Designed miniproteins, single chains, continued (2). Designs and how they scored, part 68

Each design is a single chain, and the fold is of that chain. pLDDT is the mean over its residues in the fold that is shown.

## One batch from the design tools (miniprotein)

Design m6362
Fold by ESMFold2-Fast:
Structure m6362 (fold): chain A 107 residues (1-107)
Amino acid sequence: MLSPEQQETIILALIIAASSSVFVAERMIREAERTGDRSKLDRAVEILEAAGELLAYTKKLLEENKDTLPNYEKLQKRAEEVAERMREAVARIRELDPSAEIEIPEV
């Protein structure tokens, strides 16, 4: 079994990876809005779907280890901040393309 400190390090790395992916998607959405390039929206959807799967996995790790992680509340808050940014990005894609099919796990 991993130590609590090792588990926190892995969870934080996963949150950072998800946050970075969302940032790239947010930039692609803004570029699509500016240029009308629909391929940027399609790419943003792919990135957000992957980030959503990563966040769902991260949230599962948090819940499985909640009683042993000293910084559980801080990590949960950071994960929720990324989830909120994802929801805002998805809403923006749907505003630009109401027909967009987006499959993101509940996070």
Scores: mean pLDDT 86

Design m6363
Fold by ESMFold2-Fast:
Structure m6363 (fold): chain A 90 residues (1-90)
Amino acid sequence: SFEELKEKTVKEIRKLLEEAKVPEEEAKKIIEIAEKILESVKNKDFEKTKEYIDKLHEEIEKLVEKRPEAQKALDEVNDILGDAINKILA
């Protein structure tokens, strides 16, 4: 189901951000945007999907400037989201 995919995706993203020692408040922002991306894809609102992806990229860029060590984890977040989007669209 979509809810199971969303929950699994959020859990995986949270784990990566925790392992990369991203503060909880910053991790929450990334997760909130990720959830909005998945929901917009589910609703076939691709205009909002693009808007949220752009916001995610902005937040990732800001986070990497503060925490360069988080780059690898944030790259993996993008991969996880891409996989989830593909599963929703299949």
Scores: mean pLDDT 87

Design m6364
Fold by ESMFold2-Fast:
Structure m6364 (fold): chain A 80 residues (1-80)
Amino acid sequence: MKEEMLEELRRVMREVLGLPEEEIERIIREAEERAKEMTEEEVVAEMRRVANSPASRREIALVAAIKAIFEVKKKEEAEK
């Protein structure tokens, strides 16, 4: 469920990371666009990069959103 996942991402970004609503919406939009163009290997590489390097809250949020959107897409494709 993409919508339920997006609601949870917004909640975490708002309540845990303390990001403003305008920034949350920009991150989600950017993550959706990037997830369409990325391979699974590229998503894993971005996750490792953020985990092993200093990263801003926005960068962490963006990479987490990309991963979540990619996993939902992968699951939907597997169910077809």
Scores: mean pLDDT 76

Design m6365
Fold by ESMFold2-Fast:
Structure m6365 (fold): chain A 66 residues (1-66)
Amino acid sequence: GAPVLEVGDIVEAVRDYRPRSADELGLRVGDRVRVLEVLDEERVRAESLATGDVGIVPREYLRPIP
């Protein structure tokens, strides 16, 4: 599988994500986010480096930067 995501990691969106609720963060391919909290195996709380917005995103949409 993909490498484990940890708090403090800067990772990149590999797919566009449309928020389904107000607590989720929208993503576009290539967006860089900082992992603030690992909520479970499927979700993290992240901060957009471009906007400073914070929200929940699915882990599967994120990959570590090489």
Scores: mean pLDDT 81

Design m6366
Fold by ESMFold2-Fast:
Structure m6366 (fold): chain A 76 residues (1-76)
Amino acid sequence: RAPAPPEQAAQTAKDAGKTVLTISITDYGLSKDEAIELAKRAMFTVAVHLGLSKEQAQKVVDDATPDLKALADKLS
C-alpha cells in the first residue's frame, strides 16, 4: 500500500505541530494558548508547503486541534 502524497503531507504537518507544541511548553515555558496557536500555525504552514491547498491545510489543523488541546493539558 503506497500512501497518497496528500495523506503524507497531512501526517507530517500533524507531527510538526505536536513537536512545536511540546517544545513550546516543555522547553520554552509558553502558556497553553500561545503553544497551541504556534502549533496550529506550524501545522498550516507545513501542510501548505508540502502541497496541500489552504482548505486542506485548515482541515488538518481543525482535525488536530482537540488533540493539541489534550496534549497541552497533559504537558502543562
Scores: mean pLDDT 81

Design m6367
Fold by ESMFold2-Fast:
Structure m6367 (fold): chain A 90 residues (1-90)
Amino acid sequence: MLALTEPSEEAKKAYEEAVERMKKLQPELDEAVEKLREQGKVEEANRAVARAVAEQIRIVGYYVDGDAEGIREALERFEENVRKAKELAE
């Protein structure tokens, strides 16, 4: 059962996996954001950064709530945001 003061073991594992995945994707996002800024796509660059930060905040919130499914869904949106930013920067 979920504990109000401690995350579940499933949520802890999902969080650790999400952190490692985001860590691997962060350099790709950073490169895409820089390319977008260089192309004058400043709004798209700012949106990509804002979306990444929003998903990171949601992942922490879901971890505190013990919601492993929420963590996985937020990670999937983070990965999609990185992919779209890279595609737009090409």
Scores: mean pLDDT 84

Design m6368
Fold by ESMFold2-Fast:
Structure m6368 (fold): chain A 72 residues (1-72)
Amino acid sequence: MITLENAAEILAELAKSTDPEVRREGLLELGRALPDARVALLDDPTARAAIEKLSKDESEEVRRAVEELLFG
């Protein structure tokens, strides 16, 4: 189960994953589970650091998934 408490750790693990598909799918699952959690995620220093890293990802699909998580 994805909760706001474990979302920061999930984001940190996604940022460490070498597979862009795993990073993309994890971001989309987070967005579905926590559609209104954008402000809370950005207020958490661990989640914010992972989001900053993922927003600069080499994969266009991963970057779009970050945008959807924050603004969709």
Scores: mean pLDDT 79

Design m6369
Fold by ESMFold2-Fast:
Structure m6369 (fold): chain A 78 residues (1-78)
Amino acid sequence: GKVTLILTNLSEEEAEGLAEFAKKRGAEATIEKGEVVKLTITGLSLELAKALAEYAASLGADAKIYEDGKLVAEFKGG
C-alpha cells in the first residue's frame, strides 16, 4: 500500500537533509515551514519509513507512519 511518513519537530536543516535522502530513494518529500517544521514523505517502503522514523525520533522529532491512510506506527522524540 501507499506509505506516508510525517515528521514534525525537526530543524529546517534536518528536514532538508531527510527530504533529499528520501528523494534519492525515489520518494516524494514536502516541507511545510510554520510554527513547527513538518516533513511529509510518500513512496518509501514500510521498512525504510520505519527506519527513517526511528532515526528522526533519535534527533527529537515526532514521527507517524500511515499505510493507505491508516496509522500503522508512531514514534515520539526524546
Scores: mean pLDDT 86

Design m6370
Fold by ESMFold2-Fast:
Structure m6370 (fold): chain A 101 residues (1-101)
Amino acid sequence: SLVEQVLEGLRGIVEVLEELFKDKTSVSQDAAKAWFMKGENLSQEEADALIAALDPDKNGTISVKDFLRALADGQVDYLARHHGLSPEEKAAVRAAVRAEL
């Protein structure tokens, strides 16, 4: 169902946050890029684009809030690809993430 797919998408977001940030609220740009390439199997070009979306201020760090903001704004489309979300399901996940910001 749509609800089950949205919940699976939210679970994927939680798993990304847990694996990327662990017990921290921010990570270095290099650490995030390495994790996206190995953890999410992104190409270097996709990882570079994602990092640019997550760190628009170019401060060299990515916070949990930066990640959630970028996800809510649709700048991290890799989640839809890797977690099999439809455009409608992705919109529902985005709305749920915005409620947490």
Scores: mean pLDDT 66

Design m6371
Fold by ESMFold2-Fast:
Structure m6371 (fold): chain A 60 residues (1-60)
Amino acid sequence: KGYEAAVAAGASPEAARDFVETLRLAKEGPLTDEQAERGRRASREMGYEATVAAAKAVLE
């Protein structure tokens, strides 16, 4: 769901996967520093619209 939304908004498959996986892990507990940094980097690479689209699909 989140992956498809991010890719449709123009994100690369790699960045979309990294970001969506980080959101899923965050829902289950605290992230490691490496996981949090990977998610932040992926969000920056995807841009605002793709990040929002992915987050809405995963969290809502």
Scores: mean pLDDT 78

Design m6372
Fold by ESMFold2-Fast:
Structure m6372 (fold): chain A 126 residues (1-126)
Amino acid sequence: MVSFSGLGSSSPSSAVAALLMAARYQSPETTTDAARALAVAVARTLLSDVDKAPAAAEGFVRALLEAAKLHPELAPGVIDVLRRAVELLRAAAEEHTKRNPELAEKAREAEEYAARLLREAAERIS
């Protein structure tokens, strides 16, 4: 059971900006928290608008790779965020399919594409 309630309704674009600001100007802990918030924003995008999910996942990967380059010491935490994001994307795709059975294949394709990008990013950071 994954709940998306109680977390801010930030767009993936605003969450990317927040992560990059945290990585450049704030603490490692704030950067990791911003990365987790961005993972949730990407999963919410898949749940609400499957056609926007690939672009949201691409933005997420780019922001996390930049954060890891600025703070190599955060690599284990960033890898954990990427792994958890794959699980969140799966849950979001399953929920999207329950709400929109006619879009089941699109949700699966978006999830598989996003999960591949996240796994490749984790390998590049490790």
Scores: mean pLDDT 78

Design m6373
Fold by ESMFold2-Fast:
Structure m6373 (fold): chain A 93 residues (1-93)
Amino acid sequence: MLLPENVVSTAITTPNGETFIVEFNVEKSEFLEETKEFVDKVEKIIKETGRLSLKERYKLTIDYLREFAKKNNDEEALEQIEKIEEELEKLLK
C-alpha cells in the first residue's frame, strides 16, 4: 500500500558537503529493522579489521541501499542510488 506514511527518505552527505536523498516506498518500521542489521554488520567488520576508510564506508552503504531497493522492487530508488554511486566515484578518485 502506497501512502505518505509509508515513504522513507534517507540522506547521503558527500565529503564536499553535497546531500543526496533517496526515497523508498516501504513501512518505516521495516526500514529501521533492516538498517539496524546493516549497522550491526558494519560494527562487526570494524571490530574484526580495525577502522574502515571513508571510501569503504560509502561503498558498504551504497551496496546496502541497493540491495534494500532490489528486495522491495523499488526501481525509482535503485535509479537514484546508481546516480549517487557515480557521483561518489567522481569525488573519491
Scores: mean pLDDT 70

Design m6374
Fold by ESMFold2-Fast:
Structure m6374 (fold): chain A 100 residues (1-100)
Amino acid sequence: HALEGGREALAGGLAAVREGGKEGLAGGIAGAIGGAGGIFMGELGEKTGSKLLYEHGGLSALGGGLAALAGGERGGSEAGIEGGRAGIEEGRKGREEGRK
């Protein structure tokens, strides 16, 4: 879930940058960074078996999803909104898995 959330937040953030113009730029960049962090920490968590990395990967994806959603809404990017929402949902699940 952290990997899925990270991928969705990254895609949504990039869409908000690409489609949202100036108004989507800040949220899109933050969404892409948070999504990338979710991917990185999620993969590292899988390789190392670290629940802490899953938890932080999920949090990074959740934060990236929130930023991508805000950038998509502000900039009018439907793909940014969709990727942001998916990143939030899957990031929350990744965080929950890391906490157990």
Scores: mean pLDDT 80

Design m6375
Fold by ESMFold2-Fast:
Structure m6375 (fold): chain A 73 residues (1-73)
Amino acid sequence: SKDLINKGKELFDESDRASADGDYARSARLTAQGYKLFGEAYKKQGNTDMATTFNNKSDHALSVSNSITSSSS
């Protein structure tokens, strides 16, 4: 589970770099991936409430990314 948390932290660091570069869609996608790994880590620990919370955060971040990339007008 620590490996999943560490990988999630790496994705959040990449997300911060993408945001600094102005790539908000990539930032949101990387954040979604990081939250998904946190959800898996908490699920492995038997913490279903935290797993659900992070999976919901992942879904929301992915929705934000999709909203940014679908704005073409």
Scores: mean pLDDT 82

Design m6376
Fold by ESMFold2-Fast:
Structure m6376 (fold): chain A 62 residues (1-62)
Amino acid sequence: GPKGGEEAKKAAEGALKAAEALKLPESVIRQAREAYEMAKKDGKNASEEAAKAAEEAGLLVG
């Protein structure tokens, strides 16, 4: 979408839910959760980090 922060949060949330559904290692789930929480706290700074982490976690979940 046109809003990077909102899109990054959505991607991070999706990746977190997918990781939890697939019961990935707790370290991966925690990393995705931290990225999502940071995107919520600081939409500008954290959204890019969250998007990158979510994309990476998404590759791990398939």
Scores: mean pLDDT 67

Design m6377
Fold by ESMFold2-Fast:
Parts: structure tokens; C-alpha cells; sequence
Structure m6377 (fold): chain A 99 residues (1-99)
């Protein structure tokens, strides 16, 4: 259900935030990837319910999160990339909660 995916995303995002605060970048990335998978499943459920605009907005934020992680690693700004990815995934979660 969408509610289960929301709960999984919220838990993973909180763990990612804490890992980032503590400088545990590998753990933060794993938790952000866990949140991303939950939000991808929520977007699929939105598409099945005909909420295509919301699903697309979520998918854009997920794409931005992946881009930020990749670019951060490539330019030696891994922490900053993970922090921006966390922000994008939080926006995706708020879109899901708004529909």
C-alpha cells in the first residue's frame, strides 16, 4: 500500500539524516537508496490509481536524487550530494502525502 511505502520512506530518510549528521556517508547512501525504492513503489501505485501528474513529479525528484548522489561522488562532494539527494527525496514524499 502507499501508506506502507510512505512509512518505509520516512524511516529510511530519518536514518539517512542521522547518518549524514554523524559523517557515516556509506550508511547514509544505503538509507537514501532504501527511501528511493519505497518512493518508486509509491509512484507506481499512484500511476495505477490514475494520479499521473503526481507520479511524474515524484519520478522527477527521484531522478534528481540519483543525479546528486552521482555528481557528488564524481566531484569529491559526496556529503553535499547526499544532502541534496535527501532534500529531493523529502520533496517526493511530500508530493505523495499531498494526493
Amino acid sequence: SIEEEIRRAEEALERARRALEEGRLEEAERELERALRALERAAELLRKEGKLEAALEVEIELGLALLEIGVGKAVGEEREGLERALEALRRALEIIKSV
Scores: mean pLDDT 91

Design m6378
Fold by ESMFold2-Fast:
Structure m6378 (fold): chain A 91 residues (1-91)
Amino acid sequence: SKKEKLLEELEKLIEEARELAREAFKLIDEKGATKEEVLRLIALELQVIGLELELELFKKYGATEEELQRLVEEAKRIIEELRAMIERLRA
């Protein structure tokens, strides 16, 4: 179903966001970072935790297609921000 496809996409996106956040923290630990960069990564980490918690809630209580689509869009935004941060930290 459309909901099942959205849920599978969402699970993969959240797993990707978690791995990117882990990589960003590793890069900060290895290379160092500014206070601003650390604070930005903490804010992104809290957003990834929020995605993980909402996914578990949706699995337990169910979700509408609109709720799943919103969370997919939010996860994609967070992934892009994490990727941009990782690129900056690698430079």
Scores: mean pLDDT 88

Design m6379
Fold by ESMFold2-Fast:
Structure m6379 (fold): chain A 89 residues (1-89)
Amino acid sequence: SSLLEQTKKLKDQSGDIYLQGIMKGSSGDVDGMEKLTKELQAITDQMNALAQQSLAIDPNSKDAQQIQALADQTQKLTDVMKDYVDSMK
């Protein structure tokens, strides 16, 4: 579905942002990592919205299940980055 395709593109973007964020953190650029963490949260929020929309259409579809799984994975990355940023403050 188009929702699943959008979610996969957002998941790819989330991975790139996560890696960039970790690199910023490891170099001591706390402000840079915090900015990327906020960008990752915005992507996570978009994926959660797509998951909820897909579940409202068909909660038992494989696409709906995959969208939710990808959203959950991206939320975990977001939470790791938030914890890292908070640990540097």
Scores: mean pLDDT 86

Design m6380
Fold by ESMFold2-Fast:
Structure m6380 (fold): chain A 90 residues (1-90)
Amino acid sequence: MEEEVRRQKLLDRLESLATEIELAKYNLEKAQRDGNEELVESYKKGIEELQKRIDEVRAELKKMGVSDEEIDAAIERGKKYGRELREKVE
């Protein structure tokens, strides 16, 4: 029971992290277009840290026997939600 709760929380965290990366990439592209070097550096660093977090969560899920297919599906759901959020602010 606790293991299933932990698994779901880690999958939810993957979705959240993937969403944050999509939003950060969108903001990075805008900052690059606008020539804002400080924001570009900030978003690049943020994306790097978020990617490290995804790699850590993936490793934990793999230790729990979660399939790559299920992990990739969670990441794709997060990316899709991030893309939908971008469309709402455009």
Scores: mean pLDDT 84

Design m6381
Fold by ESMFold2-Fast:
Structure m6381 (fold): chain A 74 residues (1-74)
Amino acid sequence: SPRLEAAHQAQLDAIRLGLDRALERARSLSPEERAELVAQVRAWVDRTAPSLPPELRAEVLAALDAFEAEVRAL
C-alpha cells in the first residue's frame, strides 16, 4: 500500500532526525554522558523500530551503528 509505505518512510525519517539531534547533543557531553546517551538512544530505537517492516528495521539498525561510530569519533 503506497499510504502504508509513506507512513513507514515518515517513521524512518523521524528516527534519522532523532539520531541527528542526539549526535548534536553528544558534541557537548562528557565521555560518560555520551555512553549514557547511546544507551538511551538504543532503548528508544528498540521501542520504535518493531512497528517497521524487516527491511526498514535493518536500515534503522545501520543508522544506529553509524550514529554510535560518529559518537565514538568525538
Scores: mean pLDDT 87

Design m6382
Fold by ESMFold2-Fast:
Structure m6382 (fold): chain A 79 residues (1-79)
Amino acid sequence: MQTVVVLAEFEGEKEAVEARLAPVREELRKLPGFLSWQLRELEGGRTLLMAVFSNLESARRAVELLRPLEPLSLAIAEQ
């Protein structure tokens, strides 16, 4: 099965970003084919979100849900 990863980078420390993403995380969990959610702190006061889906349609919907939170970068990667 091909997996699809949504990558979003945000300005801010992990705890602050996690709080801002909490409502969107609950919406993403409801999407068909949601597999996992991971949040990693990067050097320079930035945080990376990696959300994995089993289908591209849900990944595209996740991108639209994340866009209003003003990510520094937002991309889809297929495997």
Scores: mean pLDDT 83

Design m6383
Fold by ESMFold2-Fast:
Structure m6383 (fold): chain A 62 residues (1-62)
Amino acid sequence: GGKEIIELASSQKTASEAGHALVTSGLVSTDQVADGGIIAGEKYGSNATPKQLGEGVVEALK
């Protein structure tokens, strides 16, 4: 689960690219990326890293 999401997200250059990669890989849905983006934004601010977006997505799946 969560390790694969964080590893894939962390391999991308931007949070936007990380979200796109997570959806296109089939690991998560667009709605789960949106929820994860909200969590990452609240926790880390508007400049969340790809890894921080991945962490937000993992949190949204709990």
Scores: mean pLDDT 83

Design m6384
Fold by ESMFold2-Fast:
Structure m6384 (fold): chain A 62 residues (1-62)
Amino acid sequence: MTYLLTVTTETGAVAFDGRIYGKGEVIRAVDLRFHPDGFITATDLDGVPVLASASGVEVRPA
């Protein structure tokens, strides 16, 4: 299933290729995982892993 991650903080999400997502940006992602430490990991549609704070993004189904 595809998800939309809307970034709600100025430095709310980072892709593992070095891209930083700013407030108001939307990431389309698959393989969404919530971690007990308050982080979310997902894979974007280019196959790049993304790390976000659970408090720094809104998650919805695409």
Scores: mean pLDDT 78

Design m6385
Fold by ESMFold2-Fast:
Structure m6385 (fold): chain A 71 residues (1-71)
Amino acid sequence: DEELKELIRELRLRRKAFELTEEGELKVYDIETTEELERLGLPERLIVQAEVAEKLREIGDEIDKELEAKK
């Protein structure tokens, strides 16, 4: 149960995969499933960017709340 919860947290942290290109462009990937994560072949980069992904996800949640208030 607890191990499953930790796994879910890990997957949530990786739902917003961020890739900083060599040109300095930030690309954001929405990864809803482990299958998509594997297809992108970027699991190592997602781990490195996990802290940034968490903060950006929180910002996204705030935006979603404001959009939800309109509907």
Scores: mean pLDDT 53

Design m6386
Fold by ESMFold2-Fast:
Structure m6386 (fold): chain A 67 residues (1-67)
Amino acid sequence: MLSDAEFTLEFQRLVQQTLDAIAAGKYDEARQIIKELQELVDNSGLSDSRKAGYRDVIRQLQRLVDG
């Protein structure tokens, strides 16, 4: 299990990779990274309130890819 600091850094890295993929028009790659972000949150030992915050960020990324 990742520490809170390691989780935050890994989440931020994957968010940046998703944004880079979207900017490059690589929407299939962006969708795969979003799936990895969802799995990272779901498999984390974080509280439901902390997971809710991260899931909100993931929903915003999904809207950028699918909207």
Scores: mean pLDDT 84

Design m6387
Fold by ESMFold2-Fast:
Structure m6387 (fold): chain A 81 residues (1-81)
Amino acid sequence: MEKVRRNLEEAREMTEKLEAGEASGADVQRGIYALGSALSALDGKRANEWTKALMEAAQESLEKAGRLLREGVEEAEKELK
């Protein structure tokens, strides 16, 4: 559980950087991998779906990737509560 919480914290930090307009493409990728790692510990099937969708979004638009990353983090955090 500690690894899941740390990964969600990293993903949330990347989401906050995107909202502040300070995120790079590398920051978005780090957030995607962190969220994917956290979700893999909870549900591997859903983790694969989220990671795929986020990687595709990141290639199209940083704003789109940031929005999906935020939604994924919020859903994963709800499961830990």
Scores: mean pLDDT 77

Design m6388
Fold by ESMFold2-Fast:
Structure m6388 (fold): chain A 114 residues (1-114)
Amino acid sequence: SEELEKWIKGLDSEIPIERLRAVKELIENYPEEVKKHAEKVIEILLEGLKDENPTIRAQAAVLIGLLAEKVPEVVKKYLEEILPLLEEALKDEDENVREAAKRAIEAIEKALKK
């Protein structure tokens, strides 16, 4: 699929917001492909949580929550890398980042209850 190839290439964008858009489109429309690119997707999301722009940090947290909902196996595999950064995001200076991190943790907890 040309759309799938477009989003896979988007993961390599030098622009943080474009990488996060590629991650979002892959999670929403191509969850099986997320499994094939799991390490790169997680790398992008963890870097997003550390971004200087609070809008980017909040979006990264939102997408971690979405990942937990759509592809819980990927979140489970990288849980030790994800949780410390979400815990830091709970203490973020920006209210939207704190709220997004809280919802992401709730989504992870719900996804891991089996």
Scores: mean pLDDT 91

Design m6389
Fold by ESMFold2-Fast:
Structure m6389 (fold): chain A 61 residues (1-61)
Amino acid sequence: GKEEAERGLMAAAVALGEGDRAAADRYAKQGTLAAGSEPVPGATLEGLRAAGEAVRAAGYG
């Protein structure tokens, strides 16, 4: 649901900020799937932005 999607995106942003691209990718994909979207890779800033937009498009933004 929305809480799971938001937690996933937050965890992905923290992981990317710490340089853990593999964890950022995993969390972004989990968050977008929890929102009912296709999994979006989060290993880059552009990927995280796309993941956030996917969650918003699913009706959670």
Scores: mean pLDDT 81

Design m6390
Fold by ESMFold2-Fast:
Structure m6390 (fold): chain A 79 residues (1-79)
Amino acid sequence: MERRERLLEEIEELIEEYREDEELVAALERLREAIENGDLEAAHAAAGEIERLIKEKPLPREVVERLDRIVREAAELLK
């Protein structure tokens, strides 16, 4: 329970910090919704989109590290 809630809070913090980046916010919102609904397929799709954005966008290292952690923790939570 607390692990899921903590992950959702971290996703929300990134959405608030990077709200000007519409594409990143959209991917994070999709991941958040998938985690809230327990939708494994949607979560995998959203995580894949986030990983694509990390590769294609000039994101700060700190943001990349936070996104990598979120994707990994979401995968572990949804097993």
Scores: mean pLDDT 80

Design m6391
Fold by ESMFold2-Fast:
Structure m6391 (fold): chain A 76 residues (1-76)
Amino acid sequence: GPTDLTLSQGRKIEAEVVRKLLLEAGVPQEKADELAEKVGSGDVFTSSKAIGEALTLGGIDPLTFAERVLAAADKA
């Protein structure tokens, strides 16, 4: 459940979801990996900006991203 996740695990899940969604959207692997690394960073501003850039680049709806993160967290 939500109380079982550490901040580090949450960041890792967010980064993984970003990478996967960008690759599914046809974004080059190098760019997907770059943005996923920034999302997984310890800096909240860098992470938030990278998520916004990733969603814009991939044409991904923010709600779809949130649903995919929650689904990944529930399976972790």
Scores: mean pLDDT 76

Design m6392
Fold by ESMFold2-Fast:
Structure m6392 (fold): chain A 93 residues (1-93)
Amino acid sequence: AITLTLESKDVSNEATTITATVTVSGKDAGKITAAVSSDRSYSLPTVIESATAKAGETVTISLDRPAMPEGTNLTVVVIASDGVSATATYKVV
């Protein structure tokens, strides 16, 4: 089975880009898609970026966003070609 690992982290309130670092294990993930949204305080344009990843690789996907106020929580979702997903929360600090 494909396994995706994505960790929650803090992000700067001055940052206009979120980086999602995904570790792939088990099988080749093929095309991985990442999307970012705010679920509590800010409506973001949905941004979907993609990368390809093989088993044992760590890939970084960059997601453009507007700068957001401190305390905003962002939900980052990553989905592999077989439908396996990982979700992390990024807190704006």
Scores: mean pLDDT 73

Design m6393
Fold by ESMFold2-Fast:
Structure m6393 (fold): chain A 72 residues (1-72)
Amino acid sequence: EELVKRAQDLLNEAQKLIDETMKKARELSRKAAADPANQGEYLAETAKLMKKAFEEADRLIDEANRLLQEAS
């Protein structure tokens, strides 16, 4: 059950990372809409944040899946 608990912790970490990144992306999107002069910069920052966060979340999910398979 230790492996299942560790896998759950990793999945929770991935979920928090995605949630926090989506919140930041939403705020950057609002700023882009309110500030057309800097819209490109906000959109580029959003894309960079999303890419990095999804890569890290994917890594955490892969680790969790490996632990779950080992626990089976």
Scores: mean pLDDT 84

Design m6394
Fold by ESMFold2-Fast:
Structure m6394 (fold): chain A 80 residues (1-80)
Amino acid sequence: REELVIRAIEDVLRTLGASDEQVEKARETARKLLEENPDASLEQIVDAALEAAGIKVSPLERAALTVSVAMIIETEKQKE
């Protein structure tokens, strides 16, 4: 789960035009949060990653990004 979530967040942030530095900060934050709370929701992880990367989004955009992350994870699960 951790690897799939981190990869999905990286893909979504890169699609938004985030820099490599912003993506790295988001990945570090997501990994740390998942290590501390393995059952953390995708919403919590996405919110923490966006905050760490310094990316400000509206509540609707945040919801859309969370759905995008969830869709990427489901697609990768189906390939496994």
Scores: mean pLDDT 76

Design m6395
Fold by ESMFold2-Fast:
Structure m6395 (fold): chain A 89 residues (1-89)
Amino acid sequence: SPAAVVAELRDEAERLAERLGGLATERGDARLAAAARELQRELVAADHSDPEALRERLLAFLDRLTAEFADDPEVQALVEEARARVEAI
């Protein structure tokens, strides 16, 4: 169902936000902490009746993370994991 797809996409986004936030805390990285908060705002702004729109929004966020943290292999690994999981839903 569309609701089940939205729930899975939200769970993956929440997991990514938690992992980004945890890494930000470990490093004292304010920029990475801001990215985790931005992902939470993306989830609040998303249309929860439209799984395709939510998926596109999450993939666009991942593209921005890839560009913003291009020199950060730990962040790139988290993005690659999240992208694979989102694309599999």
Scores: mean pLDDT 86

Design m6396
Fold by ESMFold2-Fast:
Structure m6396 (fold): chain A 66 residues (1-66)
Amino acid sequence: GLKAGIALQATAELSGGAPTVTLEQLREGARIGGVDAERAVREARRLSGSDTATGEQAVRALARAS
């Protein structure tokens, strides 16, 4: 949805366009986009198994948090 798209763009800006983002960058991007930041981080950690996520994992996490 629109909120997930805004959150993803904010996350990409915070990471400087890196192919992998930190969960802290994802949390902040989610807050900017108005999605559930803690849910987004939980979903991303579940998908990645680490404190970083790929762009695809970030998209899926933000969509599930919206």
Scores: mean pLDDT 83

